# Designed miniproteins, single chains, continued (4): the designs that were tried, part 67

Each design is a single chain, and the fold is of that chain. pLDDT is the mean over its residues in the fold that is shown.

## One batch from the design tools (miniprotein)

Design m14460
Fold by ESMFold2-Fast:
Structure m14460 (fold): chain A 64 residues (1-64)
Amino acid sequence: PTLVATSDLSDTVLAAAERDLREAFPEAKIVRDGRTLTVTAPDEELAKEIEERLRKAGFKVERV
């Protein structure tokens, strides 16, 4: 499953979120492009956990 997360948050917050996600979910593939984080999870359970974490951090999350 692939998640696309967007926010109006600063580059500093985006960089921190990217780092924290990579540390917490090393099995997920994370790519940042500007204000957008694209996360590819190996399974639905991990995708759901990542989505909840991103939403709590202030991101708008869409599934692709």
Scores: mean pLDDT 79

Design m14461
Fold by ESMFold2-Fast:
Structure m14461 (fold): chain A 79 residues (1-79)
Amino acid sequence: MKEEFKQKLEEAYNSPLEERAKILKEIYDNLGTEENREIFREVLKEMAEKGNPLAKIELDVLEALELIHRAIDRIEASR
């Protein structure tokens, strides 16, 4: 999965907006498991470290979404 996520991200970042959205949706549809989310985070970190600004932004957004999901889970557990 790591190489697959890397290839799809590189393809998405070099694609027009409509095609990029389609490729990113395919990636995000595979993020239902913690294992795949961990691999995806590692790929984004690697690409961001190599100077890809889109990968850095996406990594920051993904980290923010994980925090939001944890907050929602805590609220749901308190109901």
Scores: mean pLDDT 75

Design m14462
Fold by ESMFold2-Fast:
Formats: structure tokens, sequence, C-alpha cells
Structure m14462 (fold): chain A 55 residues (1-55)
């Protein structure tokens, strides 16, 4: 369905954003920015799980 395609595309977008946040954690010397990105990854993984459960 069109909704399934939309959900799959959203999952790919969330995976791309998670990858960007992981890069920030690897490269950043700012502890606050690292912690913010760790929390962002946690929330994005939760959202990705919700989207996969709807497929």
Amino acid sequence: SAEDVRLELLILLYEAVIGASELVIEKSTNPQLVEQNKEAIRLLEEKKKELRERL
C-alpha cells in the first residue's frame, strides 16, 4: 500500500538521522552535544520500532 511505502521511507530517513547522530558522537569533543545525540538516537530508535510494528 501507499502507507507501507511511506512507512518504509520514514524508517530509512530515521536510519540516516541516527547515522548522522552517531557521527557527531564519534567526532565531537563537546560532552553536552554527545549526550544530546545519544538521547536523540534513543528516541529515533523507538520511533523506528513503532514504524516497523505498523508494517
Scores: mean pLDDT 87

Design m14463
Fold by ESMFold2-Fast:
Structure m14463 (fold): chain A 77 residues (1-77)
Amino acid sequence: RAEELRRITFEALEPRVGKKVAEQLAELAARAVQAESDGDHETAAELYRKAAELAEEAGDLETAEGFRALAERVAEA
């Protein structure tokens, strides 16, 4: 599951943010999903916020907003 999500996230984001940032975003997203599945909503929210910051630094505001929405949703769970 985590490895498949990492691959899909990387493939979707590489054209938008470049290879290095896409790899980092894919890793953060995969860890966040794993934390969420383990019931660790606090860690998942933190990881999604880190991903949002990285996407914003890379200039992809839409991806950053998506990750912030995920962090907010998970923090409310």
Scores: mean pLDDT 79

Design m14464
Fold by ESMFold2-Fast:
Structure m14464 (fold): chain A 59 residues (1-59)
Amino acid sequence: DQESLDAASKAATAIANGDDEVAAEYARKLVEMGDTSTARVLAEFAEKAGLPKAAEAAR
């Protein structure tokens, strides 16, 4: 789905930039859309990057 792809792309970019607040916002949108598989992968990357809000939002 294009909406899930857009949210995932924005979350991944925010994680790469170290932007915990923005990463958490888009990770939460992914969970709300039901894309839990992508959210799980993003949670792992957020944890490794030291972004606690994004990691928690994607659980």
Scores: mean pLDDT 80

Design m14465
Fold by ESMFold2-Fast:
Structure m14465 (fold): chain A 90 residues (1-90)
Amino acid sequence: MGEEAFRELLFKPLEEAEKLLEEAEKALKEGDKEKAKELVKEAEKLLKEALKNFEELRSRHYLPEEVIKELEERIKEIKERIEELKEKLK
């Protein structure tokens, strides 16, 4: 397995989660709180999947340090954005 396969497995769910959060923000601006809630839930599911895959690959020492840092920063940003949207959807 090449590094490229690891990147796709780890980054693709994060990229999809980011797109869902962008759509959730748009739905919120349009007043569609129900749609925004559903999109946030889908983004959370993708984030949870990415975290599980990240922990599994990290524990086996398959990931370069640079990839670990990139993933941790991106996961942190997505997590913070999910929490911010959840507060707005109360």
Scores: mean pLDDT 80

Design m14467
Fold by ESMFold2-Fast:
Structure m14467 (fold): chain A 81 residues (1-81)
Amino acid sequence: MLEKRDELQEELEKAKNDPSLSEEELAAKINEIALKLLELGVPLEAVLALIDKLAEAWGLSKELVEEIKKAVREGKLIKVK
């Protein structure tokens, strides 16, 4: 469990430090990792709180944050254009 969470954290840090990623692509990466955390048995409330923290830290728009949260609650990925 810890190894999987550490790997997901490393993936998030790589995405954050990749200057080629758009805000929408960062949002999609957060969504993907959130779904993986749910599969590992992390409570939905904790995953949603993590999304809020990452969104504030990375300056994501409120609309994208709500879209990510909705997708995570529905077990889906957001569309990246």
Scores: mean pLDDT 75

Design m14468
Fold by ESMFold2-Fast:
Structure m14468 (fold): chain A 72 residues (1-72)
Amino acid sequence: SMETHKKILKLIGEILRIIGEILDLELEIEKLKKAGLPDAEEKIKELEEKIKELEKKREELLKEMEEIEKEG
C-alpha cells in the first residue's frame, strides 16, 4: 500500500541521516589520527563509541523496516 511505502521511505530517510553522521565521525577520527595530537586517543575512543551507538540505532531501524514489510 501507499501508506506502507511512505513509512518505509521515512525510515530510509532516517537511516541515511544516521549513515551520514557515522561518516562524519569516521572522517573526524581520520583527521585526529593524521594530526598526531597527544590527547587524540581519548577523543578517538569517544567518537568510536558514538559510532557504535549510531550503528545500533541503524540496526533497530532496519528491523523496524523489515517488520513493516511483513505487515504490508
Scores: mean pLDDT 84

Design m14469
Fold by ESMFold2-Fast:
Structure m14469 (fold): chain A 65 residues (1-65)
Amino acid sequence: SIEAETAEGIIRIVATVYGIKAKVRVEGDKIIVEFEEDSETVREAIKLMEETAKNFGLKLEVKIK
């Protein structure tokens, strides 16, 4: 959907702005974001990503390696 595609794009921009490496993909009604590490910067980025997903009616699933 346009909503999922737009939210995915914004989430990718958030990762880039925060300087974090993340893999982003869409599965049905959820966006999956995979991080290589857990840090305060990653946690701050996740908050913005959650707000983005919520604003587009999508669920966010976070995976940290």
Scores: mean pLDDT 84

Design m14470
Fold by ESMFold2-Fast:
Structure m14470 (fold): chain A 67 residues (1-67)
Amino acid sequence: MEEVEKKVKELMEEAAKIQEDATATARALGERALAEGPAYAEQAIAAANEATKKAQEIVAEGKALAE
């Protein structure tokens, strides 16, 4: 009965979903950038990087709670 482990796992799953959603969004924006120009591609990459950083911070917070 590992309540702490369960909560940490839930946080890690949430972080993974955020990163997956960001990657899917970046891909859709990248496809659009092929039609509208490179500015959209840069925006998509920046958004994906921000989401990845946020996901890493959530994981780090989860590890800190578990010590």
Scores: mean pLDDT 69

Design m14471
Fold by ESMFold2-Fast:
Structure m14471 (fold): chain A 119 residues (1-119)
Amino acid sequence: AEAVVEEAEALAAEAEARGDYARANALRTLAEAARRIRDERDLEALREALELVRAGRLTDAELSVVATLALLSAERGVPLSEAIRAVLARDYEAAVAAVEAALGPEWGEGFRALLEAAA
């Protein structure tokens, strides 16, 4: 948790220094969520997401989706590691299925719309 939080905060500061406030806000949301997440699999999925951020391989829109999933995991106490990893793999059908399995079909419809807006 601490390593994920520190990395996300460092990347947020770098994004803000570049004037990328949308990216900085998403990274700060991810850091806040990571402080509250207790599931080690979710924390590992967020670490994988931050590696892609460092590599410049995750868009601002994809990062916002990951931050939203991290926040939902933290708020609901529900593991969303499979959904996060599916987003990182750009397997959006698997991401929707994982969200529906964890939160219910009504969440899948809203999440699908979010992914379509990010693509």
Scores: mean pLDDT 83

Design m14472
Fold by ESMFold2-Fast:
Structure m14472 (fold): chain A 56 residues (1-56)
Amino acid sequence: SMLDEEVEKLIEGYKALFGKDTIENEADREALVTLGRTHGFSEEAIERALERMEAR
């Protein structure tokens, strides 16, 4: 789906920028949220990316 593509793009961008593959703490969560909002990602994509990276 378009949402899945958006989520993958956000996760790839986060990993490329911060060198991290998981969300370990509140600072990591804030970094992903800020990246997503600053670059115009949807709130649904940001939430899905957080769930995917925190829960894996």
Scores: mean pLDDT 83

Design m14473
Fold by ESMFold2-Fast:
Structure m14473 (fold): chain A 69 residues (1-69)
Amino acid sequence: MEEKAKELEKRLAENPDDPIVHLELGEVYKELGEYEKAIEYFERAIQIAGDSELGKRAKELLEEVKKKL
């Protein structure tokens, strides 16, 4: 999981506005228990993806993480 975060961060550096990478980083940090970082990534994914299916998924995951704070 931590190794996956590093790979995704490298991909994010190449494509900073990729909503899929932001969503996956949010999921990784959620599994690591870093809820504040997960929230930041999910919020960015929502901002980029909008009302798409990906944006709706990010909103659902964001609400799940907020309940754990």
Scores: mean pLDDT 81

Design m14474
Fold by ESMFold2-Fast:
Structure m14474 (fold): chain A 89 residues (1-89)
Amino acid sequence: DPVKRLEEALERVVALMREAGKPEEEIERFRENFEKTVENIINGKRDAETGQAASELVDLLLSLPDTPEAREAISALYRALQDVVDAYK
């Protein structure tokens, strides 16, 4: 299930944000914005929303400590997002 994989990848990124000392308000805002973007993709608004989500993931990567774990988690979230986009094509 691509949506389940996306949710699992999102939770891993959220855990890393928490470990990096991001405020809970910032973490919840990121989660809510990302979940809303995914809902828009599922409802057929793919190309613009995918670009926005990719931009948000790049900004997040640059704001986190440069670790292999952070890079892998964000990469996994991006791949899971692409799987959702492909499933709802």
Scores: mean pLDDT 75

Design m14475
Fold by ESMFold2-Fast:
Structure m14475 (fold): chain A 70 residues (1-70)
Amino acid sequence: SAEELEEERRRLDEIVELARRAEELLRRARETGDEALREEAVELYVRALELRGVPREEAREIVERWLERW
């Protein structure tokens, strides 16, 4: 239905925006050494993964493992 397609579009738009904001915060955290910005970026990435259907606990593990290489 049109409503289901609109909901999917909004969810995808939100995922993209969360990831984009997280990348910007992570970039600034890296440049400044600001741990609070890094923590905000982690939370935004976790929220983006949750919207993609990843459970929060798994999402946190994925983001944490990914950022250990950062």
Scores: mean pLDDT 83

Design m14476
Fold by ESMFold2-Fast:
Formats: C-alpha cells, sequence, structure tokens
Structure m14476 (fold): chain A 61 residues (1-61)
C-alpha cells in the first residue's frame, strides 16, 4: 500500500506541474497574441485616418 501510495503521489505531482507549466505557456502566448492584435488594429486605424484626411482635403479643393 505505501509503495503504491508513493507512486500515486509522485505521478499526481508530475501531472500538476505539467498542467501548471501548460497554463503559464498558454497565458504568455495569449498575451503575445493580444499585443500583436492591438498593434495591427492601431496600424489599420492610422491608415484609415490618413486616407480620410486625404479624401477630405481632396473634396475641399
Amino acid sequence: VSSMNNAYTTSTNVGNDLYTQGNILYTVNTNIGDSLFSQSNSAFDGSNSIYNNATNISNSS
């Protein structure tokens, strides 16, 4: 019983450690994705602002 309980405890601890590491990697990857998405949206909004300003100048001339 004691050796079986020791094997179970060790296996459970390894499983929990791997799960925790997986969650850390997932969080890091999600944060990187969100940052890249925000940067992409900012670039798109900048391009639209330039286009609208150019169009307004052209229309006012």
Scores: mean pLDDT 70

Design m14477
Fold by ESMFold2-Fast:
Structure m14477 (fold): chain A 92 residues (1-92)
Amino acid sequence: LELAERAAEEAGEAAKGAMEGGAVAEGAAAAIAATGAAFAASLGNREAASRSAEGAAKAAEAAARAAEEAGNREGAEEGREAAELAREAAEA
């Protein structure tokens, strides 16, 4: 559950980076997924948190790719880290 919260935070940063790099749609998707993951984790619902973490991982990967394409290296790195943390949270 702690990993899902961290994944949500990092996905939010990746979303910000993607939006600043011009990838608004990908950034918005990542932000929505991050919010869902954090909410599920806050409720202590392990299955909901796992499903939200899977969504956050996919959104974070999309945001990272968009940030990299836009030349935002920092956002791309944060997105990749968020995706990894979200996958670990989903499998835990």
Scores: mean pLDDT 66

Design m14478
Fold by ESMFold2-Fast:
Order: C-alpha cells, then structure tokens, then sequence
Structure m14478 (fold): chain A 78 residues (1-78)
C-alpha cells in the first residue's frame, strides 16, 4: 500500500518536472489518498500539499485550495 503511494508520488514528480501540472496533481492526490488510508498522515499531508501546488499551476484554484486545507488538517494528526 505505502509503496504504491510512493510510486504514484514519484510519477507525480516526473509529471510536474515535465510541466504536466494537471497530471501531477492527479497523481499526488491519488498518492495522498493511499497514504491517508494507510494512516501515514505526514506523507498524506505532503502529497496533498504537492497536489495543491500542481493544481494551482494548472489553474484549478478551487481544487488547489480544497487540497491545501486537507493537507493542513492531516498535518495536525501527524
């Protein structure tokens, strides 16, 4: 489970570096969800924060704000 989330996070990093911010956001969000399900709130928070930044660069400000709030809430549980 955690290793699958880590792979999605790495793919998100690659997409972000390539300028595919929407793709990166989706991958980071998926990674965050898997980390959250595994109880790894610190890595979930980090992944959602990266997803928020990626969506912001993609112009999806509403989703970016939602994921930033989710990241902040999970960081309190870490």
Amino acid sequence: MVSNAEELRREGDDFFAAGDYRGAGRLYEAAGKLYEQAGDYKKASESYRKASEAYKKAGDFEKAEELQKKSDELEKKA
Scores: mean pLDDT 84

Design m14479
Fold by ESMFold2-Fast:
Structure m14479 (fold): chain A 86 residues (1-86)
Amino acid sequence: SKEEVLEKAKANPGKEFSGFEYVDALIEEGKLDEAKRLVERLKEKYPDNANVWVLLGYIYEKEGDLEKAKEYFEKARKLDPNNPKA
């Protein structure tokens, strides 16, 4: 769960964590700058993975940039039209 991922990261301060679940947990906690930094790494490694673009959409939606969020959700839909989060 997101709570378990955050608890594990908190128990290991200074350790580098990455991955879709961790970024999602950071977004939920409002740590948007940290989430952006990690999702950019995921985008470089997995540019065709729709979940990368969904996470970017959530980040910008949380920041109130709804137009930017819409662009990223559109990108996710084009890569995976059956994405349940699109």
Scores: mean pLDDT 74

Design m14480
Fold by ESMFold2-Fast:
Structure m14480 (fold): chain A 59 residues (1-59)
Amino acid sequence: MKVLEEAEKIAEESLKKVEETGVHDVEKVKEEVEKQLEKAKELVKQGKVKESQLAPRSK
């Protein structure tokens, strides 16, 4: 729970630093990452994700 929040914060700060060097391409990557994270959080929170998708090792 807290670990995920810190990981997201670190990722956002890292992206902000990269923006100083790469202004155009980085913005597109940020938007995609944000959308993917939001979707993942919603699926996990609602419990709509199947175990098969979470554990690909278990055939």
Scores: mean pLDDT 58

Design m14481
Fold by ESMFold2-Fast:
Structure m14481 (fold): chain A 55 residues (1-55)
Amino acid sequence: MDKVERARELARELALGMSDEFREEIAKIYAKQTGLSVEEARKIIEEMRSEAGDI
């Protein structure tokens, strides 16, 4: 997987089991590790949560 696809998959798995506060911290860490901006990493995590369904 490329950098973005990898970030999406991991963020999706983590976001489903995380609190909002912890998710925010993960977004910052992911931005550093994947080379994405914090804003981009945060959006990926939020989009994956919404797409997966927080039912």
Scores: mean pLDDT 67

Design m14482
Fold by ESMFold2-Fast:
Structure m14482 (fold): chain A 62 residues (1-62)
Amino acid sequence: GPLPSDAELEAVLHIIQGAIAESAGDKKGAAEHYRRAAELFRQSGDVETAELAEKKAEELEK
């Protein structure tokens, strides 16, 4: 398949950072990373993955 776009790669890095923040108990930091990932996935045209990341951020902010 084609190589990931820069936006898609940055989105994946934010997912990893969000998971690390969650593991450390930083729910607010994790939510910010997942929200940024959602924006970047939407920019790359991956709307489904963007919506999943947005839902994850919303769940952490409850």
Scores: mean pLDDT 83

Design m14483
Fold by ESMFold2-Fast:
Structure m14483 (fold): chain A 96 residues (1-96)
Amino acid sequence: MEEQRKSEAENAMKGVAEAARDAIKALEDYKQGKASRTTLANKLVAAMLIAAAAYFLDPKYKPVLEEVSKAGRYADNGDFDKAIEELKKAAELAEK
């Protein structure tokens, strides 16, 4: 059971890194008028759900979930540059 949960958490972390990069691109595209707010929201929600799944499987991934959560809050407030910085941190933590 522990080995299976660890494997699932590692796969979820790879998914978080990809989702974080997709969310960064969506934020950059949205700032340039190339993406809709719906596209941005969907990419941020996807990153959050994957990070939450990894945290559920292994609590050591809480810092990754916290950085993705901060990015979502910054994006909601229009602080897109800070949202991108937090997503970059989440991707780095997920790739460790």
Scores: mean pLDDT 81

Design m14484
Fold by ESMFold2-Fast:
Formats: sequence, structure tokens, C-alpha cells
Structure m14484 (fold): chain A 97 residues (1-97)
Amino acid sequence: MEEFERELRKVIEELKKLKEEIEEEIKKGIDPAVIEERIEAIKAQIGELLRLMEERKSPLLEEILELLREILELLGADPEEVEREAREAIEEQERKA
């Protein structure tokens, strides 16, 4: 558990840095195509995080989810909608298996 929590803390720090970088890109005038790419990447990360949260409980996983939601809001996406789509993709994959 301690090793897992240490890795999650590293992810949190990386996401905080990514959030700062995205804020700077938005201030400089980000290309809409780059925004869409970042939203898709974060949606994939949320899907993996949701799977991990079903297997493991940690307050750090919730903090990671909140950071991903904040980044989505900065990119102009609805975090609840993106999370819903990520969950639907997981359920669809499970139904096809």
C-alpha cells in the first residue's frame, strides 16, 4: 500500500504540473485540435482510474480524479459528461467480452 500511495503522489504532482502547462497554453491561444487531443487523453486516463478505483480504495485516487476534472474544465469540457463516456466505454468492452 505505501509503495502504491507513493506512485499515486507522483501522479498527482505530474497532473498539477500538467494543469499549469495547460493554463499557460490556453493564455497563449491553444489550437482547438490540441484541446480535443488533450480531452481524449484525459478521458482515457479517467477510464483507467475508474477501473483502478473498483479494485483499490485510496483518497489519493479521488484527488487524481478531481485534478483530471479540473483539467477538463480548463479545456472547456464537462467533466461529468467525459466521466460518463469513459464509464460507458468500460461497460461496452465488458459486454463484448
Scores: mean pLDDT 79

Design m14485
Fold by ESMFold2-Fast:
Structure m14485 (fold): chain A 57 residues (1-57)
Amino acid sequence: MQKARVKKDFTAKSGSELTLKKGEIVEVLERVDDKHWLVRTANGRIGLVPREYLELL
């Protein structure tokens, strides 16, 4: 299971995106494109986040 750390606060700009706080650990479900990855939070929320906000663990 691939995990990533949120590098900086991210606020969702659309209904397909997740709002994430710096330091959260998320599960990477799919690398949708070069800019956006589909992730799941520890509390079960799923959505897209820009790759530059994530650091793979």
Scores: mean pLDDT 83

Design m14486
Fold by ESMFold2-Fast:
Structure m14486 (fold): chain A 84 residues (1-84)
Amino acid sequence: SAAREALLERYRAEIERLLAEGRLTGGEAEILLDTLDALASDKSLSAAEVEELLDEELARALAYTKRKREEEERRRREEEERRR
């Protein structure tokens, strides 16, 4: 399906963009790209089912990366305040 191939290319570009912007870790980007490749090989899934699964995995990876960065920033600020 041309629509399905366009969807997969769109998600690959988005994952690479988010990685370049630092919104994804390298590890989370690798997991997402592996998931994308697995879904690309499964011809039994509709474009809508692929979109739903990719949206869910992307949301999970973004939330994980955001939480990790917020925890690192909080620890850095707490260390700076303790030294005053």
Scores: mean pLDDT 82

Design m14487
Fold by ESMFold2-Fast:
Structure m14487 (fold): chain A 70 residues (1-70)
Amino acid sequence: LSPEVKELLEKALEALRAGDVETALELLRQALSLAKDNPELVKGLEGAIEALERGDVVAAEAGLRESLKL
């Protein structure tokens, strides 16, 4: 995981904990654009974005935590 992508994911997790879904979604989309060469990370980030678009913050946070382990 690149340091830049990791920083974006950590900030997205902070935004989710603060209830700022819009900021989290923007940060995840930025991370996705930088991670396009890592299929596992792309899949995880797309899943987190889809969960947030559905309003499923718990699923998004879980997916984001798993992506941080890559």
Scores: mean pLDDT 81

Design m14488
Fold by ESMFold2-Fast:
Order: C-alpha cells, then structure tokens, then sequence
Structure m14488 (fold): chain A 82 residues (1-82)
C-alpha cells in the first residue's frame, strides 16, 4: 500500500541518519499495515544488525526471504550474520 511504502521510506531516511530506534518504529508501522512487505522486514533486519543484534537480524532477513526468495540483498545480509 502507499501508506506502508511511505512509512518504509521514512524509516530508510531515519536509518541513513543513524536514528535506529526511530527507523525501527517506522518499519514496524509499515509492517502493521502490510505484513507481507519483504523490503520492510529486510530493513528491520538492517536496523538490528546496526545495533549488534545479529541473531534477531537473521530472523527478520529470513522473514524477507520467505516472502521473496529472490531477494538477493536479504540473502547476502542473512549469510553475513549467521
């Protein structure tokens, strides 16, 4: 949806600014609207990885891959943290 996409884009902006806690909240809000949004699951994984939470990051990368098995960036990031 347009709403989920806008929330995801705002989360990406916050992530690029190093505002990881705020980015996480925006990605979670996007996922409340669209739980099948693979990119938002992947972005949530990136936030957790940036905070050193590699085990939790791996779980979210795996969710993105279950939704989109050809999501190469999510696969690469998953393999990096396991």
Amino acid sequence: SAEAKALNEKGVELFEQGKYDKAEEYFKEALKIDPDYAEAWHNLGKVLEAQGKNREAAEYYRKALLLDPHYLEALENYNKVV
Scores: mean pLDDT 90

Design m14489
Fold by ESMFold2-Fast:
Structure m14489 (fold): chain A 55 residues (1-55)
Amino acid sequence: MEKKKLQEEARRLIKELEAKKLLFVDPAALEEALASMSEEQLRRLIETLKKLLAK
């Protein structure tokens, strides 16, 4: 998976969490965090976000 696709997946999951009112983030802080993360860090974040969405 390339970094851009991982960033898009993380952003999508965060939007779903925000819709469920489980998470509130500053969009600018989110983009800065995603830009600074490695592919491995993004994969770990995506896994964590998926677990939060599952319950």
Scores: mean pLDDT 78

Design m14490
Fold by ESMFold2-Fast:
Structure m14490 (fold): chain A 63 residues (1-63)
Amino acid sequence: EERREWALEAAVYAAKKMLDAGFSNDEAAEVGLRAYQRALTASNREEALKIADEVVEEALKKK
């Protein structure tokens, strides 16, 4: 229940970070979905957002 809400928040956070960095809507959506799937394993909101940051950093390093 809450875990799904945290995962969605992580996805939106990651997508916004990608858009702010100048990536396309399609690229931002892909990174957001990836963050959502990984954040579903999080135990709390802080962990979910940390996972989102990691996914964004991975995407930024690979262009």
Scores: mean pLDDT 80

Design m14491
Fold by ESMFold2-Fast:
Structure m14491 (fold): chain A 76 residues (1-76)
Amino acid sequence: KKELLEKALEEIEKAKEAVKKEAPKEVAEKIVKELDKAEEEIKKAVEEAKNEEEAKKKVKEILQETVAKIAEIYEE
């Protein structure tokens, strides 16, 4: 369970660094805010999950939703 959280948080941190380096500042700031929200939601989902399978499912759903929101930011 903790390994899942650690890996998810590492991926989010890598995404933040990549976006800060490559995207225009205003776009990067919007995406980083969405990634910060995803990080908080993932932490809560993992903490509240009854087992590792439930935690994995919720983390996947949060990440998919976050990717969709990031795509919308790029389209705007």
Scores: mean pLDDT 78

Design m14492
Fold by ESMFold2-Fast:
Structure m14492 (fold): chain A 60 residues (1-60)
Amino acid sequence: MEKAKEIERKGLEEARHAAETYGADAAQSVLDAVIDTLKALGYELSPEAVEELRRIVEEA
């Protein structure tokens, strides 16, 4: 029940870290992997999480 939200939060943290450490390309790769994983599990990212992920890539 709560697992999807934890995956989302950890994915956001990993994307931010990738953006700060390796730049936009690495952040985009992490984002794509997180989105793919959540979709495979039948979970959709919240609109807020999608917007946050987009900002992480843009600000990298």
Scores: mean pLDDT 74

Design m14493
Fold by ESMFold2-Fast:
Structure m14493 (fold): chain A 61 residues (1-61)
Amino acid sequence: TPLEELLRAVEEGIRLLERELEELKASGDTSPEVQQRIAALEERIEALRRKKAELEAELAA
């Protein structure tokens, strides 16, 4: 199903964004630019986690 492919893409996206977030946090850089990037990554990860839950619910239906 196209939903299964989309679910795999969302899971991969979450993994990549979580890795970028960890790298930025590990840098110790407290500049406004890095803080804004961290906030944006956290927001995107949350949105993708919600999307993953929606896709899993659709696949179960």
Scores: mean pLDDT 84

Design m14494
Fold by ESMFold2-Fast:
Structure m14494 (fold): chain A 65 residues (1-65)
Amino acid sequence: GVARAEELYEQGLLAAGAGDVEEMERHFSEAAELYRKSGDDERAAQVEALRDRLVAEVLERLAKA
């Protein structure tokens, strides 16, 4: 359901903040799947786009740390 998708999205954001790219990708991918199952195709696409953008951003941040 949408509530579980939102929870996974928040967990993905926390993983991004921690620099855990693989965990972030996993959580966002699961969130997008649940949004699609709930009929929220637009939100699923937005989460997938954010995932891809944050992968690049987190990797750059880790390289500078």
Scores: mean pLDDT 80

Design m14495
Fold by ESMFold2-Fast:
Structure m14495 (fold): chain A 78 residues (1-78)
Amino acid sequence: MEEARKYFEEGAKKAREGLEAEKQGDLETAIKYYEEAIKYFKKAAELARKEGDDGLAAMAEWAAKEVEKQLKKVKEKL
């Protein structure tokens, strides 16, 4: 339970760092942080499923998909 939440929190932190880099026009750094965020959210979903936390797993899977959409938009600007 604690591990899945920690991965989710790290994913959220990386997503925020990516958004900040995007605001500053640093698209390459934004891409790096968004890719890291996606990895953390996917790991959070995996761990949450293993721990039986279906709600956290669903939230983490949704968050990964939302960051993937943002990543695609940033890559389209390159």
Scores: mean pLDDT 86

Design m14496
Fold by ESMFold2-Fast:
Structure m14496 (fold): chain A 68 residues (1-68)
Amino acid sequence: SADDARLQALIEEFSAFLKEKEAEGADPEVIEKAEREALRLYLQYLEGRLSLDEVEAGLRAIIAELEA
């Protein structure tokens, strides 16, 4: 479905971002925390508790925290 494709794209883009930050020497504990926060958002979407727009907003917030 279109929603499945969008979720997959969000997962792939966020994973690519974290791999880039890891390659730049980001703290492994910070990367692991970001991965856990993202996984929580994905699980909440699958449980019907969040929309994909809310997942995307949450991922953007994690990215902003890592870039600060």
Scores: mean pLDDT 88

Design m14497
Fold by ESMFold2-Fast:
Structure m14497 (fold): chain A 84 residues (1-84)
Amino acid sequence: DAEREMDSLISRVHLYATYLLSQGKITEGEFQEIIETLDKMYQALLAGKISLEEARAMVEEFLAAPPEKHKEVVKKWNEKLEKL
């Protein structure tokens, strides 16, 4: 159930990032960093290191941010995940 909801959250970010890449608003390198960080977030959820509510809040922060701020949001995610 939590895994299914996390899959949905990841799909939302992946779809949006793919859209931004297709519009030339982010680079392939930035896209790869987003996808790699989503995988780290999923692994943290499976390990019980973050809650589904925390994962949702992180995803919503990314989706609400303008493209110019996505790199900063992803960096913040990685810093949080590395401290777990």
Scores: mean pLDDT 82

